# Designed miniproteins, single chains, continued (2): the designs that were tried, part 66

Each design is a single chain, and the fold is of that chain. pLDDT is the mean over its residues in the fold that is shown.

## One batch from the design tools (miniprotein)

Design m6269
Fold by ESMFold2-Fast:
Structure m6269 (fold): chain A 90 residues (1-90)
Amino acid sequence: AMTGAELRKYVKENPDDPLIQKGKALYEEKGLVERIGKDGKGGEWPLVNFGNKTFEELLDIVKNGRGAIPALDLSDEEAEALVYYLLTLV
């Protein structure tokens, strides 16, 4: 299993990975660009305090909602893809 640091390194080095690109599409489709910003910093609700979150914590956040991220109707695969994309931002 990858550590949070190893996973963040992988997603930042492989932004063209199909799963990460699927997460980016979901980020746009769910209106998170308008809410949070394209870089996670430029919106009304930036991704503050997300840089130390684990994959499992981020997965819970995207499914149940917390702060900047509303509860989203996502399949397990869509939620995972969105989390991989969020890890490119934080």
Scores: mean pLDDT 75

Design m6270
Fold by ESMFold2-Fast:
Structure m6270 (fold): chain A 92 residues (1-92)
Amino acid sequence: MSEEEKKNFLEGLRLAKEGAELLGDSGLVELSRELIEKLESGEMEVTEELRKKVQLEVEIALGMVHIMRAVGLRSPELEEAERLLEEALKLL
């Protein structure tokens, strides 16, 4: 993996964390925070398995946003969470 791919993955994790915070998804917030710390410290490397795991967790969070919107929930926080999670998925 290139340094650019690692930077993109870290940015994806930061966006996922922000989106998860707006949704109240404490699981994705904690996962993103922990992975950012371990990747920045060099304790962990980005693997295909790690990428797929994070992508799945972000897709689950986006699924929750979709359900909330389908039942008529509308808020600036929900719209921003969707935007952040979609941008995160593009970088992951």
Scores: mean pLDDT 85

Design m6271
Fold by ESMFold2-Fast:
Structure m6271 (fold): chain A 87 residues (1-87)
Amino acid sequence: SAREERLKRAQELVDIGLEMQLKELKGTLTPEDIQEAIERVRSLIPPEYHEVLDELIEKYGIGEAAFTLGLYIARDVSPEEMRKVLG
């Protein structure tokens, strides 16, 4: 179902976010890890979320961006609604 596919993508985004945050805390996060994570996240989200993803990465970094986006996609929040919540 569309809901099950959405929740699966949301879980993958949350998992990427947690992985990146844990690497940052350990001091093992590389530029290559960041680039790979951005490509993985972009492949998991519809194109209309790409601009919001870029805004979140600039403000918070890839780990927090992927985690936050995963939670909003799980709740079926649109990119426009996300922008209203983020300011």
Scores: mean pLDDT 86

Design m6272
Fold by ESMFold2-Fast:
Structure m6272 (fold): chain A 91 residues (1-91)
Amino acid sequence: MLRTMSEETKKLFDEGNALLSELIKAIDAKDYDKVKELTEQLAKVAKEASSLGPSGELAKDIVLSLLAMIASVSKDEKVREIAKKAIEEVE
């Protein structure tokens, strides 16, 4: 057994964090094409993470919670709809 985390597992979490950071920037810039691309990539990372066991399931839940927050609190209707669609893709 690896002592802490495999490089593959760490890379997946790092990718999710980077995508979330870029998503926030894209929302602020109102770059809807980028918001859609990044939310779809986050949904894929969340699905992959859920296969890694309890820590992966927690990571998936965190991503879903963040997407749900964006869908509920964003003042931009297009951003809300993109986030809702990404949630459906993860479920």
Scores: mean pLDDT 74

Design m6273
Fold by ESMFold2-Fast:
Structure m6273 (fold): chain A 72 residues (1-72)
Amino acid sequence: MYELTAEDFEALLALPLEEQADYVAEKFGLSEEQREAFAAALRAEADSLDRGTVASILGTVLFGKGRVRLRF
């Protein structure tokens, strides 16, 4: 089961973009493929990346595969 606390989220957002994927992978025991997918998703949104976008990507990786922004 994946779980992200408020403290984990704040620590994540304080890290550089490339280290955010490593932090999530270490914290939740993600596979190398899942880590790369998360890093690629963050990088794809880099020019408009904000707290809400990071939270949306993280929720998709942790609770399902797919893009939350494409499904309601």
Scores: mean pLDDT 62

Design m6274
Fold by ESMFold2-Fast:
Structure m6274 (fold): chain A 69 residues (1-69)
Amino acid sequence: MEFSEEEKEYARELLEELERESLRRFLTTGQPALSRDEMIERAARRLAEEFGLSFEDAKEFVEELVKES
């Protein structure tokens, strides 16, 4: 399935936000807030909700974006 640039940008922004939130919580509490897998799941759920995708399709897409990084 071919995803639009808008969907890719949204997913990348979500991953960046989740990474910043995880780091902020680590600096504040000394505990990591999210694992990589947890960030992927959260990003996939929000992407699925925003663009009307299935969670499974959104998760596969987010995992591919993370691998490209």
Scores: mean pLDDT 74

Design m6275
Fold by ESMFold2-Fast:
Structure m6275 (fold): chain A 82 residues (1-82)
Amino acid sequence: MIDREKALEAAIEALKDKKKNKLSTFEFFEKLAEQLEKLGLDKKVAEKLKEAAATKDNVKISDLLLELGLVPLLQEALQKLS
């Protein structure tokens, strides 16, 4: 598994990119998956998250975020950007 602090930094950067470039929530999750893959997230897991984002499957995205423990991480990243 990837380092939590590195994953948090990646989430913050993806959220900044979302705001700067006016990305949709789904485009944000695609970028997040790419950044997490670079940090050592399993390629198949990253591909599943990218596929769920590309198909706009909110349920699948939610399930994957829960499975990966990313929901608290994303909440913390959002708080740090405030």
Scores: mean pLDDT 79

Design m6276
Fold by ESMFold2-Fast:
Structure m6276 (fold): chain A 98 residues (1-98)
Amino acid sequence: DELVKKAYDYLQKASDYARRASDLSGSPLLDDASKYLQQAADYAKKGDLKKAISYAQKAIQKIQQAVATTDFDDKTMALAMKAYGYAQKAIHYLKEAQ
């Protein structure tokens, strides 16, 4: 399924950006987001689209909480927002694939 493959690629990109943002900031919320995005990618690969969406949504909540509670530098904020954007794109493709 082409939509699931696109979602998987976007979840991997989102996870990488969240991981980089976590590494720069030391934010445990961004570390949690990266892990949830990896779980979402794994579920997408297995065809469990409901769990993939659920974990991607949990990751988005963690990113939103991190940016609401921490004054990040421009580089960390840019990486966190890229993770957010790719995660949202992945959810869109996963929902279309249902």
Scores: mean pLDDT 91

Design m6277
Fold by ESMFold2-Fast:
Parts: sequence; structure tokens; C-alpha cells
Structure m6277 (fold): chain A 87 residues (1-87)
Amino acid sequence: MSTVTVTTTGLGSREAAEAAGRGAADAMEAAGATGAVVTVSDDGQTAVVTAQAPDAETARKAAEAGTAAAEFAARAYGGSATGTVTE
């Protein structure tokens, strides 16, 4: 099992952070990850999504898909996203 984490920063509001987190979670689950959890910072500027993947290929696909979805959501606010995989 691998843990996939997508972190989105530079978001303009809590609503934007929740939208970015939800988009990343949905994309990660569509790629085969499970148990996606969205955490939004108290200031609403950062969203972190973690999910579990059964294998390294699924983890990579989930990280790529989640990062792309989060980056798309953050683009309007000048934000960015990054995905990491931990075994």
C-alpha cells in the first residue's frame, strides 16, 4: 500500500481550498486510489488530500491526476499543487 498526498497552496479562499481538495480527491479515486481525506488549513489557503493506493502504478496515476485537478482549481488564484507518493 502506498500513500498519495496532493498539497495545494496559494488558494484565494476557504471555498476555493475545499473545491481544490474535492477535485483532487475525486481525480485520485477515479485513478484507483481509495479512502481520500481532504484537509483544509484554518486560513483557507492550503488544501491537503491523502489517499491509499494498492500499488506503485496506481499511486503514480493518482498523484498525477490529483495534482492536475488541484492545479486547475488553483490557477485562478495564482496557486500551485504538488503530488507525492510514500510507501
Scores: mean pLDDT 81

Design m6278
Fold by ESMFold2-Fast:
Structure m6278 (fold): chain A 97 residues (1-97)
Amino acid sequence: MIRDIAEEVLKKLNVDEKWLEPIVKAVELILELTTQPLSEEDVKHVVTMLALAVKEGYLTSEEELLVFARALVTVMTFIFNIDAMELDVKAIKLLKE
């Protein structure tokens, strides 16, 4: 599953296939360290962030990806909490229509 998601994202963003294995390892590390279960959409979001960071040249090695992955666990908690609030607002609006 993680590999299939990573392959799809790399293809869509036109990122070199050499980054497939490093990104898969980074996502596996995030899943190991996170206290919350991640959905398929959460995994796609994380893979997209890593692929974009590689594409823009912010991350240039597997070691940098793994360090970034550890930091990202904390950041993702804040992002997903914000998304949950936005979903509540969207649900209220949908029920009004």
Scores: mean pLDDT 73

Design m6279
Fold by ESMFold2-Fast:
Structure m6279 (fold): chain A 68 residues (1-68)
Amino acid sequence: MERVRELLEKIRKGEMTKDEAEEFSKLVKDGNEEYDILVLEDIFREYGGLSEEEARKRAKEWVEKVKK
């Protein structure tokens, strides 16, 4: 959980690298893009302190970056 919180802080600061985004995706990804977005949105709201709109935008961006 601490590592997830650290990565969320980097998102809030705009300092997250692609490698860190991939690491976070692997920690929370279930192999289902819709599920990943919902889980990331919840984590960003609860642990990152982001608004619902900001959390959703960031979750979509991350899933898109690591999606193949």
Scores: mean pLDDT 65

Design m6280
Fold by ESMFold2-Fast:
Structure m6280 (fold): chain A 76 residues (1-76)
Amino acid sequence: TPAKEAEQAVAQGVSGYEFAAYQFGRDMALDGFSEETIVKAARSFGKVLAGWYSLDPEETEERLVEEALRGAREAL
C-alpha cells in the first residue's frame, strides 16, 4: 500500500542518517572532539531530521546521539 511504501522509504532514510551520525561521531573523536561536543552535534542533526520527516524530535535526537557515540567509542 502507499502508506507502507512511505513508511519503508522514511525508515531507509532514517537508517542512512543513523549511519551518517556513526561516521561523523567517529571522525569527530579522531579529530579530538569531546563526547559532549559530539552529543551536541548529533542532537542538532536529529532536530533537523525530525523536522524533515515529521518525527518525534526527542526520539530522533536520542537515536542519532546513540549512533554518534557508538562511532566515537569504536574510534578510540
Scores: mean pLDDT 76

Design m6281
Fold by ESMFold2-Fast:
Structure m6281 (fold): chain A 56 residues (1-56)
Amino acid sequence: SGTILRVASRDMGVSRGTIRRLVRTHSVEEAARLLSELSGISVEAARSVITALRQG
């Protein structure tokens, strides 16, 4: 959903376009690792965000 993407982008300081690209072009585990590196959040937290974005 657009709401999850907007909130995640704001809270992590990563652009919506970057997050959307990661979700589309990488596995859940790869996207979570890359998002963690870009944002400084844990891989576990990043995995939850990626999974939520794929489901909604």
Scores: mean pLDDT 79

Design m6282
Fold by ESMFold2-Fast:
Structure m6282 (fold): chain A 67 residues (1-67)
Amino acid sequence: SVDSLDREEFIRGAEGAYERAKEAIKKGDIQTATNLAVASAILYALAGENDKAREVIKETEELIKKA
């Protein structure tokens, strides 16, 4: 199992990647946004936050459709 320190680092990385993904969508860089959202989802999954990983992918798809 991932220890609490590693979990916190993965969550922090996931949050940062998702914020960068949203900014990439605002700039019209859909490829960068998709790559960052996937990275965020992987990091959430590594932290055991599987619901957050799925949420990031779903929200990113919805934001891209509206961009």
Scores: mean pLDDT 85

Design m6283
Fold by ESMFold2-Fast:
Structure m6283 (fold): chain A 78 residues (1-78)
Amino acid sequence: EAEEIAKELEELGRQLSSKGTPDHLAASRLLLDAAEMVRNGNYKAALKQIDEAIKLVADDPETVERLEEIKKRIEKML
């Protein structure tokens, strides 16, 4: 589960970076950092990174919904 979540965060991060805006690039970095935190078992830190990413992409409801679903999956691992 942790590796699956990390791969999904990496994929979303790559998709966001392709958009090239400062907010998308910042959100991408937060999600890539969160993926590594999930792999290392640092779930609380990963959730904080994802919350910051959600704020940066608040105008993209589809991405917010996907990130909220990933948060719920991480919360089950606490």
Scores: mean pLDDT 85

Design m6284
Fold by ESMFold2-Fast:
Structure m6284 (fold): chain A 50 residues (1-50)
Amino acid sequence: SDLVQQARDGNQELADRLLKYSESDPGGGREMAQTLLFKSDQYVQQQQSS
């Protein structure tokens, strides 16, 4: 998704927004947003290390 891509590319403001939103969303939205951010971080490390 575009949001994950933008967070991956180092948009810290967007990453902070996603975390804030996930904390306010009871019922699993928090887990989903955190998982997406974690995967985006893994992707960044993969791109930089490969």
Scores: mean pLDDT 60

Design m6285
Fold by ESMFold2-Fast:
Structure m6285 (fold): chain A 90 residues (1-90)
Amino acid sequence: MKPEEVVEEMTEKLVEFGLEEAKKEGIEVTEEEKEKGREIWAGILRLMVEALGAEEARRAFEELLRLGLEDPEKAEEKAREIAERIRAAL
């Protein structure tokens, strides 16, 4: 898969996950907020693919998404670790 296609797929999954979590918490998400979030996440995910490579970025993303469903606090911790790895690689 092309790196851009991986970024788009991951972005869509993350936006969907965020909307599901917002619904569980009773948080209202506007279309404007949704589109802004999509833009922000696409940028972050592009940096992940650039720093880690498409395959490793995809695996890290899938682990984050799974942790987000099972344990959001651990997902935040994992996200910080990945961000540090991205910063170190760039």
Scores: mean pLDDT 74

Design m6286
Fold by ESMFold2-Fast:
Order: C-alpha cells, then sequence, then structure tokens
Structure m6286 (fold): chain A 70 residues (1-70)
C-alpha cells in the first residue's frame, strides 16, 4: 500500500524513483508522446513538493503510461 511504502523509503530509494520517472518521461518523448511526458513531468514536480506518497503515485502513473506505448 502506498502509505506503508512511502514511510519506509530511504533518501537513496527516493532518488532512484525520481530517476526512473525521468527515464520514463524521456522514453515517452522519444516515442513522440510529448503531451503525456509533460503530464509525467508535472506529476513528478508535485510529488517532490508534496511528499513520498505522491511521488509513488507519480511513478505508478508514469509506468502505466509507458505500458500503453509497449
Amino acid sequence: MLREEAERLTPEQIEEIVRRIREISAELRERGDDFTAGVVDVRLAVGLVTGPESLLEALRYAEEQLEKVR
């Protein structure tokens, strides 16, 4: 569950999540989906300001969008 996962995240795990979201955004742009990449970027920014639970939600959204392209 997102709340329990967020409570256990280390700073290193947070950095890994941020890196993964950025990689997904770049992949979406490479595939021509600039709009969805922009939404992923906004969700990442909100997650960084709001906290780890929102960051995990941003990662989930990014992975779901990447699956649609594959």
Scores: mean pLDDT 79

Design m6287
Fold by ESMFold2-Fast:
Structure m6287 (fold): chain A 65 residues (1-65)
Amino acid sequence: MLDKLSKTQELMNKAVEYAESVDKVEEAKKYYEKAKELSTSSPIGGFLVTTAEGAVKYGEEKYNK
């Protein structure tokens, strides 16, 4: 539980990074969903989820439509 925030942050960072890499936008979605479930149990979770969601949607609009 203590390191849950750290793991959520790592998953969010991967989601953002993959979303910026068009070839990995689908993989970014998977990491985003995983981080989303983890982040809902922490106070900072909402911010991390919102950041990753924005990055994934950006990738969808630019590359996947």
Scores: mean pLDDT 62

Design m6288
Fold by ESMFold2-Fast:
Structure m6288 (fold): chain A 87 residues (1-87)
Amino acid sequence: SLSPKEILEEAVRSLERLIEDMEAGKLKLSREELQGLAEFLRMLGRSLGDAELVALADAFLAAKTDEEALALARQIVRRLRELIERL
């Protein structure tokens, strides 16, 4: 099984690829994919006791535009990196 650090590092890699593909116009997330990703990030935030990550995941799910989702994804990556540094 993956350690918490390995799970967070995988989440960062996946989100960075998603950000790159969205910026390149190659990717538009389905509602199902966005919901699954937000639920995963919310679960991580709850498991770590990190209210900021939970709030960012909820905001990401509620994003109405690709530009808003992209900005929130960048904030999530920054928060995940901060959490990794504390593990």
Scores: mean pLDDT 83

Design m6289
Fold by ESMFold2-Fast:
Structure m6289 (fold): chain A 67 residues (1-67)
Amino acid sequence: SAPVDLSDTAAIVAAAREMAALYEKAGALEAARVLHDAADQMSTLDAAAARETLSQAVEEARRLMGK
């Protein structure tokens, strides 16, 4: 996997979209949706807020996959 520049909002959004695509390929559609929704929200945020949003979305996607 390519390294993610956590100081760049665009890189954080791209990482979220890539994770969503991997979840879609695996059939985890609800987890993928959470990451796509977060990526849409992050596109208007600064890098610090985007990192926080990504962290929350990854944790939520993980919970959905654990159920």
Scores: mean pLDDT 80

Design m6290
Fold by ESMFold2-Fast:
Structure m6290 (fold): chain A 88 residues (1-88)
Amino acid sequence: MSEKELDYEVRVALLEIQLAIAKNAADRATSKEDLENIAKFYEEIAKQARDLAEEARKAGVSPQIITDAENVAKEAEKLAEEIKKRIE
């Protein structure tokens, strides 16, 4: 693997870890304020993952890395939407 591809793989893995932390926080959330903060955290992860996928595409790294970043973004977007419905 090139150093460039390794950098992007590490960045995807860090976003996956952040998403796992956010999911654990969501499971433990008891207040509307906690849920609102978790929704914002999911939205931030989704934005970072979308930005990473775009950077990876422009950098010409493996399509697998781009797909992995896009999958993190889609999952985070879905989870943010689910939390927003719970707040209603």
Scores: mean pLDDT 87

Design m6291
Fold by ESMFold2-Fast:
Structure m6291 (fold): chain A 58 residues (1-58)
Amino acid sequence: SMAEAESLAALVSAHGGTVEGAAAGLRAYKDGGDAEAIARALEQGGTSPEAARQAARA
């Protein structure tokens, strides 16, 4: 939902992620991906593994 998308973008930004990485994470979420898929997309965008996991579960 929008609240989760906003939290995800904020966490990616706070942990040094990129706008491109945030967009990839949102696409994984929309594709019906679980937290693992979202975390992988965020990691590809430059987010640390720990931050990506927290963002994906927010």
Scores: mean pLDDT 67

Design m6292
Fold by ESMFold2-Fast:
Structure m6292 (fold): chain A 79 residues (1-79)
Amino acid sequence: IKEHEEKAKEAEKNKDYETAAKHYVRAAQEAIDAGDLAKASAYIQKAQEMNEKAGNPKDITDQINEARERLAEAIAKEA
């Protein structure tokens, strides 16, 4: 989680929004796997913000949608 978050923040500082979004998606997926759904939600929000700044490339949009679906399934299992 921390490794992808750090790489995402570095990419964001360099205005490499595509790379930042990809690393935030990976951090979100690792947070879901760890059961930290609050962090996963926050990382997905950051990934979406970076993706919008990158012009919403389809490959990243698809990765964000997949992470959102995984988060929704994890939340449903806790309910």
Scores: mean pLDDT 82

Design m6293
Fold by ESMFold2-Fast:
Structure m6293 (fold): chain A 70 residues (1-70)
Amino acid sequence: MEKEILILAGENNIEIGRSMSPQLSEAQKERLNKAIKKFEEARDKDLDTLKKALQELNKAIVEALASLRA
């Protein structure tokens, strides 16, 4: 149950990130795509690994949003 909630949260964040992707620089796109890939790889791993991947994905999205305000 807890793992399913984290996966759903990550899926929503991936959707948000991909919707922003056309407005991002190539460097920001690469950073975001790397975080997305790590999260997708973490789906089959333990809860701690999944939580860390989700935190990195959240950070990448926040950094992408900050770059759009510059």
Scores: mean pLDDT 80

Design m6294
Fold by ESMFold2-Fast:
Structure m6294 (fold): chain A 100 residues (1-100)
Amino acid sequence: MKEEELEKKVKEIVEEFQKKYPALSDFGVNEDGTIVNARLLDRQKRYGADAGIAEAKTVDEAIELARQALEWARQHGDEDTAKVYEELLKKIEEAKKEIE
């Protein structure tokens, strides 16, 4: 129950950020409720599974996926996108602390 509540909360946070911030357009929630990163999916398709986590089914995977997106933004000098992903990560970690 607590794990399912946390997963639902994290999905809501991701959807909320995607609606408010165009920089998160690469993040989405598919029909089965999996959090996905479209750029990371394309990268996995070109370079294989070693390209990182493109679909998150657990809270820890969602944190890792957001962390990978943040690192990518920083590597490309996109400070505005990096700041949005930092706030997303903070919100996910705060939700984890509240529910656990």
Scores: mean pLDDT 68

Design m6295
Fold by ESMFold2-Fast:
Structure m6295 (fold): chain A 99 residues (1-99)
Amino acid sequence: SSALEEIEKLSKELAEAVKAGDLEKASKLEQQILELIAELAKQGKLDEALKGVDIYYEKTKEALVEYIKKEHGLSDEEAQKAVDKGFQTLKEQAKKIAE
């Protein structure tokens, strides 16, 4: 879908913004991704919304793990768990919106 293509594009841009330390840009990109996922869920396209979360995760996980590790002084495992929990929460939110 065009929404999934846009989520992939924005997710790649978000990963680069995080790597560059441009947190203002990263925050705006995150808002756009979350709005697209929420819109898919509101349209009853839950499978596409969850696929959007998976694309967002796959494209941004490495950059987010490294950022959290550096910002909070966490191990790789702890940063990984924090990111994984965040994306699990996002999937739960998408399911609730689709109700």
Scores: mean pLDDT 90

Design m6296
Fold by ESMFold2-Fast:
Structure m6296 (fold): chain A 84 residues (1-84)
Amino acid sequence: SMEGVELGREGAREGQEGVELAAEGRAEEGQREGMEGVREGMEGLEAAEDIEGVTAAIAGVLAGIGAMWQAGLVGGKPPIGGGG
């Protein structure tokens, strides 16, 4: 569906922007963009009805996770603490 694909693409774009912000030393903004990328990717996955939507959503989630990791590294305080 278009909705799933669009959400996945937006997630991937936000993940990419998060990586760029992290590279510029804006760790907090990079993490925010990364989290938004993961969130939109997951929403895209839920809305996806076709393989194309699923693929886009997964790309968005991965990009968001990557951005959060990069932001953690450049922020000098990597994400720590168990999540579950």
Scores: mean pLDDT 75

Design m6297
Fold by ESMFold2-Fast:
Structure m6297 (fold): chain A 89 residues (1-89)
Amino acid sequence: LGRKDEEMWVKIQEMSLKGVKPEELIKMIEDHAKFHGGETEYRKEGGKTVVRVEERWPDGGYREATIEIDENGRITEVTYTRVELPTPP
């Protein structure tokens, strides 16, 4: 993974630990996806928000993840459905 990608995900996790509003985490995830020319979709499921992220990197790398966020802005689950990189990690 790119250094900036790792930094962004670390920041998102850090904010989740502090218990920010879900909309703040969603915005950070959306901004990261847009930076990589990707897409973000989200839906509300009862007391949780489910965010799906797709990103494509310049060297043809691809990342897809589903992130579950509770009402207190805590990440309850992260599922990486696909990660494809042209170079070793």
Scores: mean pLDDT 67

Design m6298
Fold by ESMFold2-Fast:
Structure m6298 (fold): chain A 90 residues (1-90)
Amino acid sequence: SLDEKWEELAKRAIEALERALTLTDDPELIERLRRTIEEIRRAVEEKDYEAFIRAVQEAARLLREVGMDEEALELEVELGILLIEEGVLK
């Protein structure tokens, strides 16, 4: 189902952001990483797909800032697939 796919993407995004937290000692970046994790969690809980899309896009940007380019690309690709599926179902 669409909800299961959003939850799976959220889990992967959060796991990647938690790994990013172990790769940086920049306090501003740490705060942005923690904020984005909480934004993803809230968006999934509230079924706010627009907030979820924004949070995953921010996650990909933050992952690139710590050199996790592969994980950032994977999140962007998976988000793109879900956006296409959502568009077809509307």
Scores: mean pLDDT 85

Design m6299
Fold by ESMFold2-Fast:
Structure m6299 (fold): chain A 90 residues (1-90)
Amino acid sequence: MTEEEARATAEAEYENLEGYIKYLLRTKSPEETTKETLEAAKKVGDGLIANFGELGARLAIEILERLAKKYPEVREGLEEAKRWLEEKIK
């Protein structure tokens, strides 16, 4: 499997997670939004790790960093998911 294929998959996961974050910010309380974002981010990380191993973990972390910069409202949940992924790959 090529890095190009992995990055294309990661970009699709970024778009899906961003759409979900936008939905949560529009429809849920801040507390529910943080919790649901954390769980969704963990699932994205698990999926990318399952398909691409260590490369998947790095790409998942990049996605979470990009979204945390764009959506400060969910930064705490995304940073927690990033720490969880970093611990999981050690």
Scores: mean pLDDT 85

Design m6300
Fold by ESMFold2-Fast:
Structure m6300 (fold): chain A 59 residues (1-59)
Amino acid sequence: SMERALREAERRGLAHQPAIKKMKEAAELYEKGDYEGAYKLMRELGMNDAEAEANIKHT
């Protein structure tokens, strides 16, 4: 899942990478209820809406 991947990236010191920062921002938007903003960022990472939803919801 995206949340698990972000936690592992932070433990490994990879949080500075642009793609990881973008994934973290998308996860934060989703937690705030800004689903449209979260999906927009996930699409910029090459995911469609179904892929983004699966990655965000499944830990």
Scores: mean pLDDT 68

Design m6301
Fold by ESMFold2-Fast:
Structure m6301 (fold): chain A 65 residues (1-65)
Amino acid sequence: SEVEKKLQEALSLASGPAREDLEKAIEAYKNGDKETARRYLLRAAVLSTDPKVRELIGEADRLLS
């Protein structure tokens, strides 16, 4: 899906706690839990220092809303 593609791209650029929360968001999304996925995406965005990672998270979250 487009959501998974954007999240995998963000994951490739992310590190530390932001990467951990992105991994949890992807797992929740694959399990059909969009609410949990969006919570982890918000946390990952706050923890991210890379503007490209934040952009990709924002695009993925928009597709989940």
Scores: mean pLDDT 85

Design m6302
Fold by ESMFold2-Fast:
Structure m6302 (fold): chain A 63 residues (1-63)
Amino acid sequence: SDVVAAMQQAARVMRAFRRAGRLAEAQALLDGLVDANKMMLAGEPDSVILEKLQALLAKAAAA
């Protein structure tokens, strides 16, 4: 699943920020992952969840 792959990528980036001491950026990614999981459990379309995760990853890449 593209959603699962994006969530796994966001989790890896979050751990990298934590290791670098960039706790605010790590927390933003964690909050986004929690939101994505809630959206999945609520039955939101994969396209909506993926768009949110892609936006989250783009912000992380710009940081």
Scores: mean pLDDT 86

Design m6303
Fold by ESMFold2-Fast:
Structure m6303 (fold): chain A 65 residues (1-65)
Amino acid sequence: HMEEIRKEYRQKLNELASEYRKKLAEIDEFYKKTGDKEKYQERLRQVRAEFTDKVLELNKEIEKK
């Protein structure tokens, strides 16, 4: 049922967003401790790419249903 599928999607998306925010906070703490702007930017790109990939994967699962 589409309603149930949407509920699962939102729940999983919220979990991914929560994980993403947690990783961003860890990267911010890393930058505060080290001042390493290059690694800070690299880690931000990596975490954003991972989040985007996971969201795309979730969207594909919804499309299959």
Scores: mean pLDDT 80

Design m6304
Fold by ESMFold2-Fast:
Structure m6304 (fold): chain A 86 residues (1-86)
Amino acid sequence: KLEELLEQIKAETDDEKKNKLLRELHKLLEEEVPYDESDPEVLKRRFEAQLTLLDLFKDKIPKEEYEKLVKEAREELEKILKELEK
């Protein structure tokens, strides 16, 4: 399921359809690690799992999209870690 979606993203040249597939990828990553927005520890584990999955599939995701997804996940994780530090 996840691997099929990554192949579809790589093959898609229409920006609008590609964005839709990227939203589906985000939902699948959320299904792997369900999160409760009210619990920072759950959110931390979610983004850590997302980064691990992205690294496992880095060769199947277009480089530019991979870098964007990793950056977004790291920025969210950093924000959560800062809140947990308090």
Scores: mean pLDDT 68

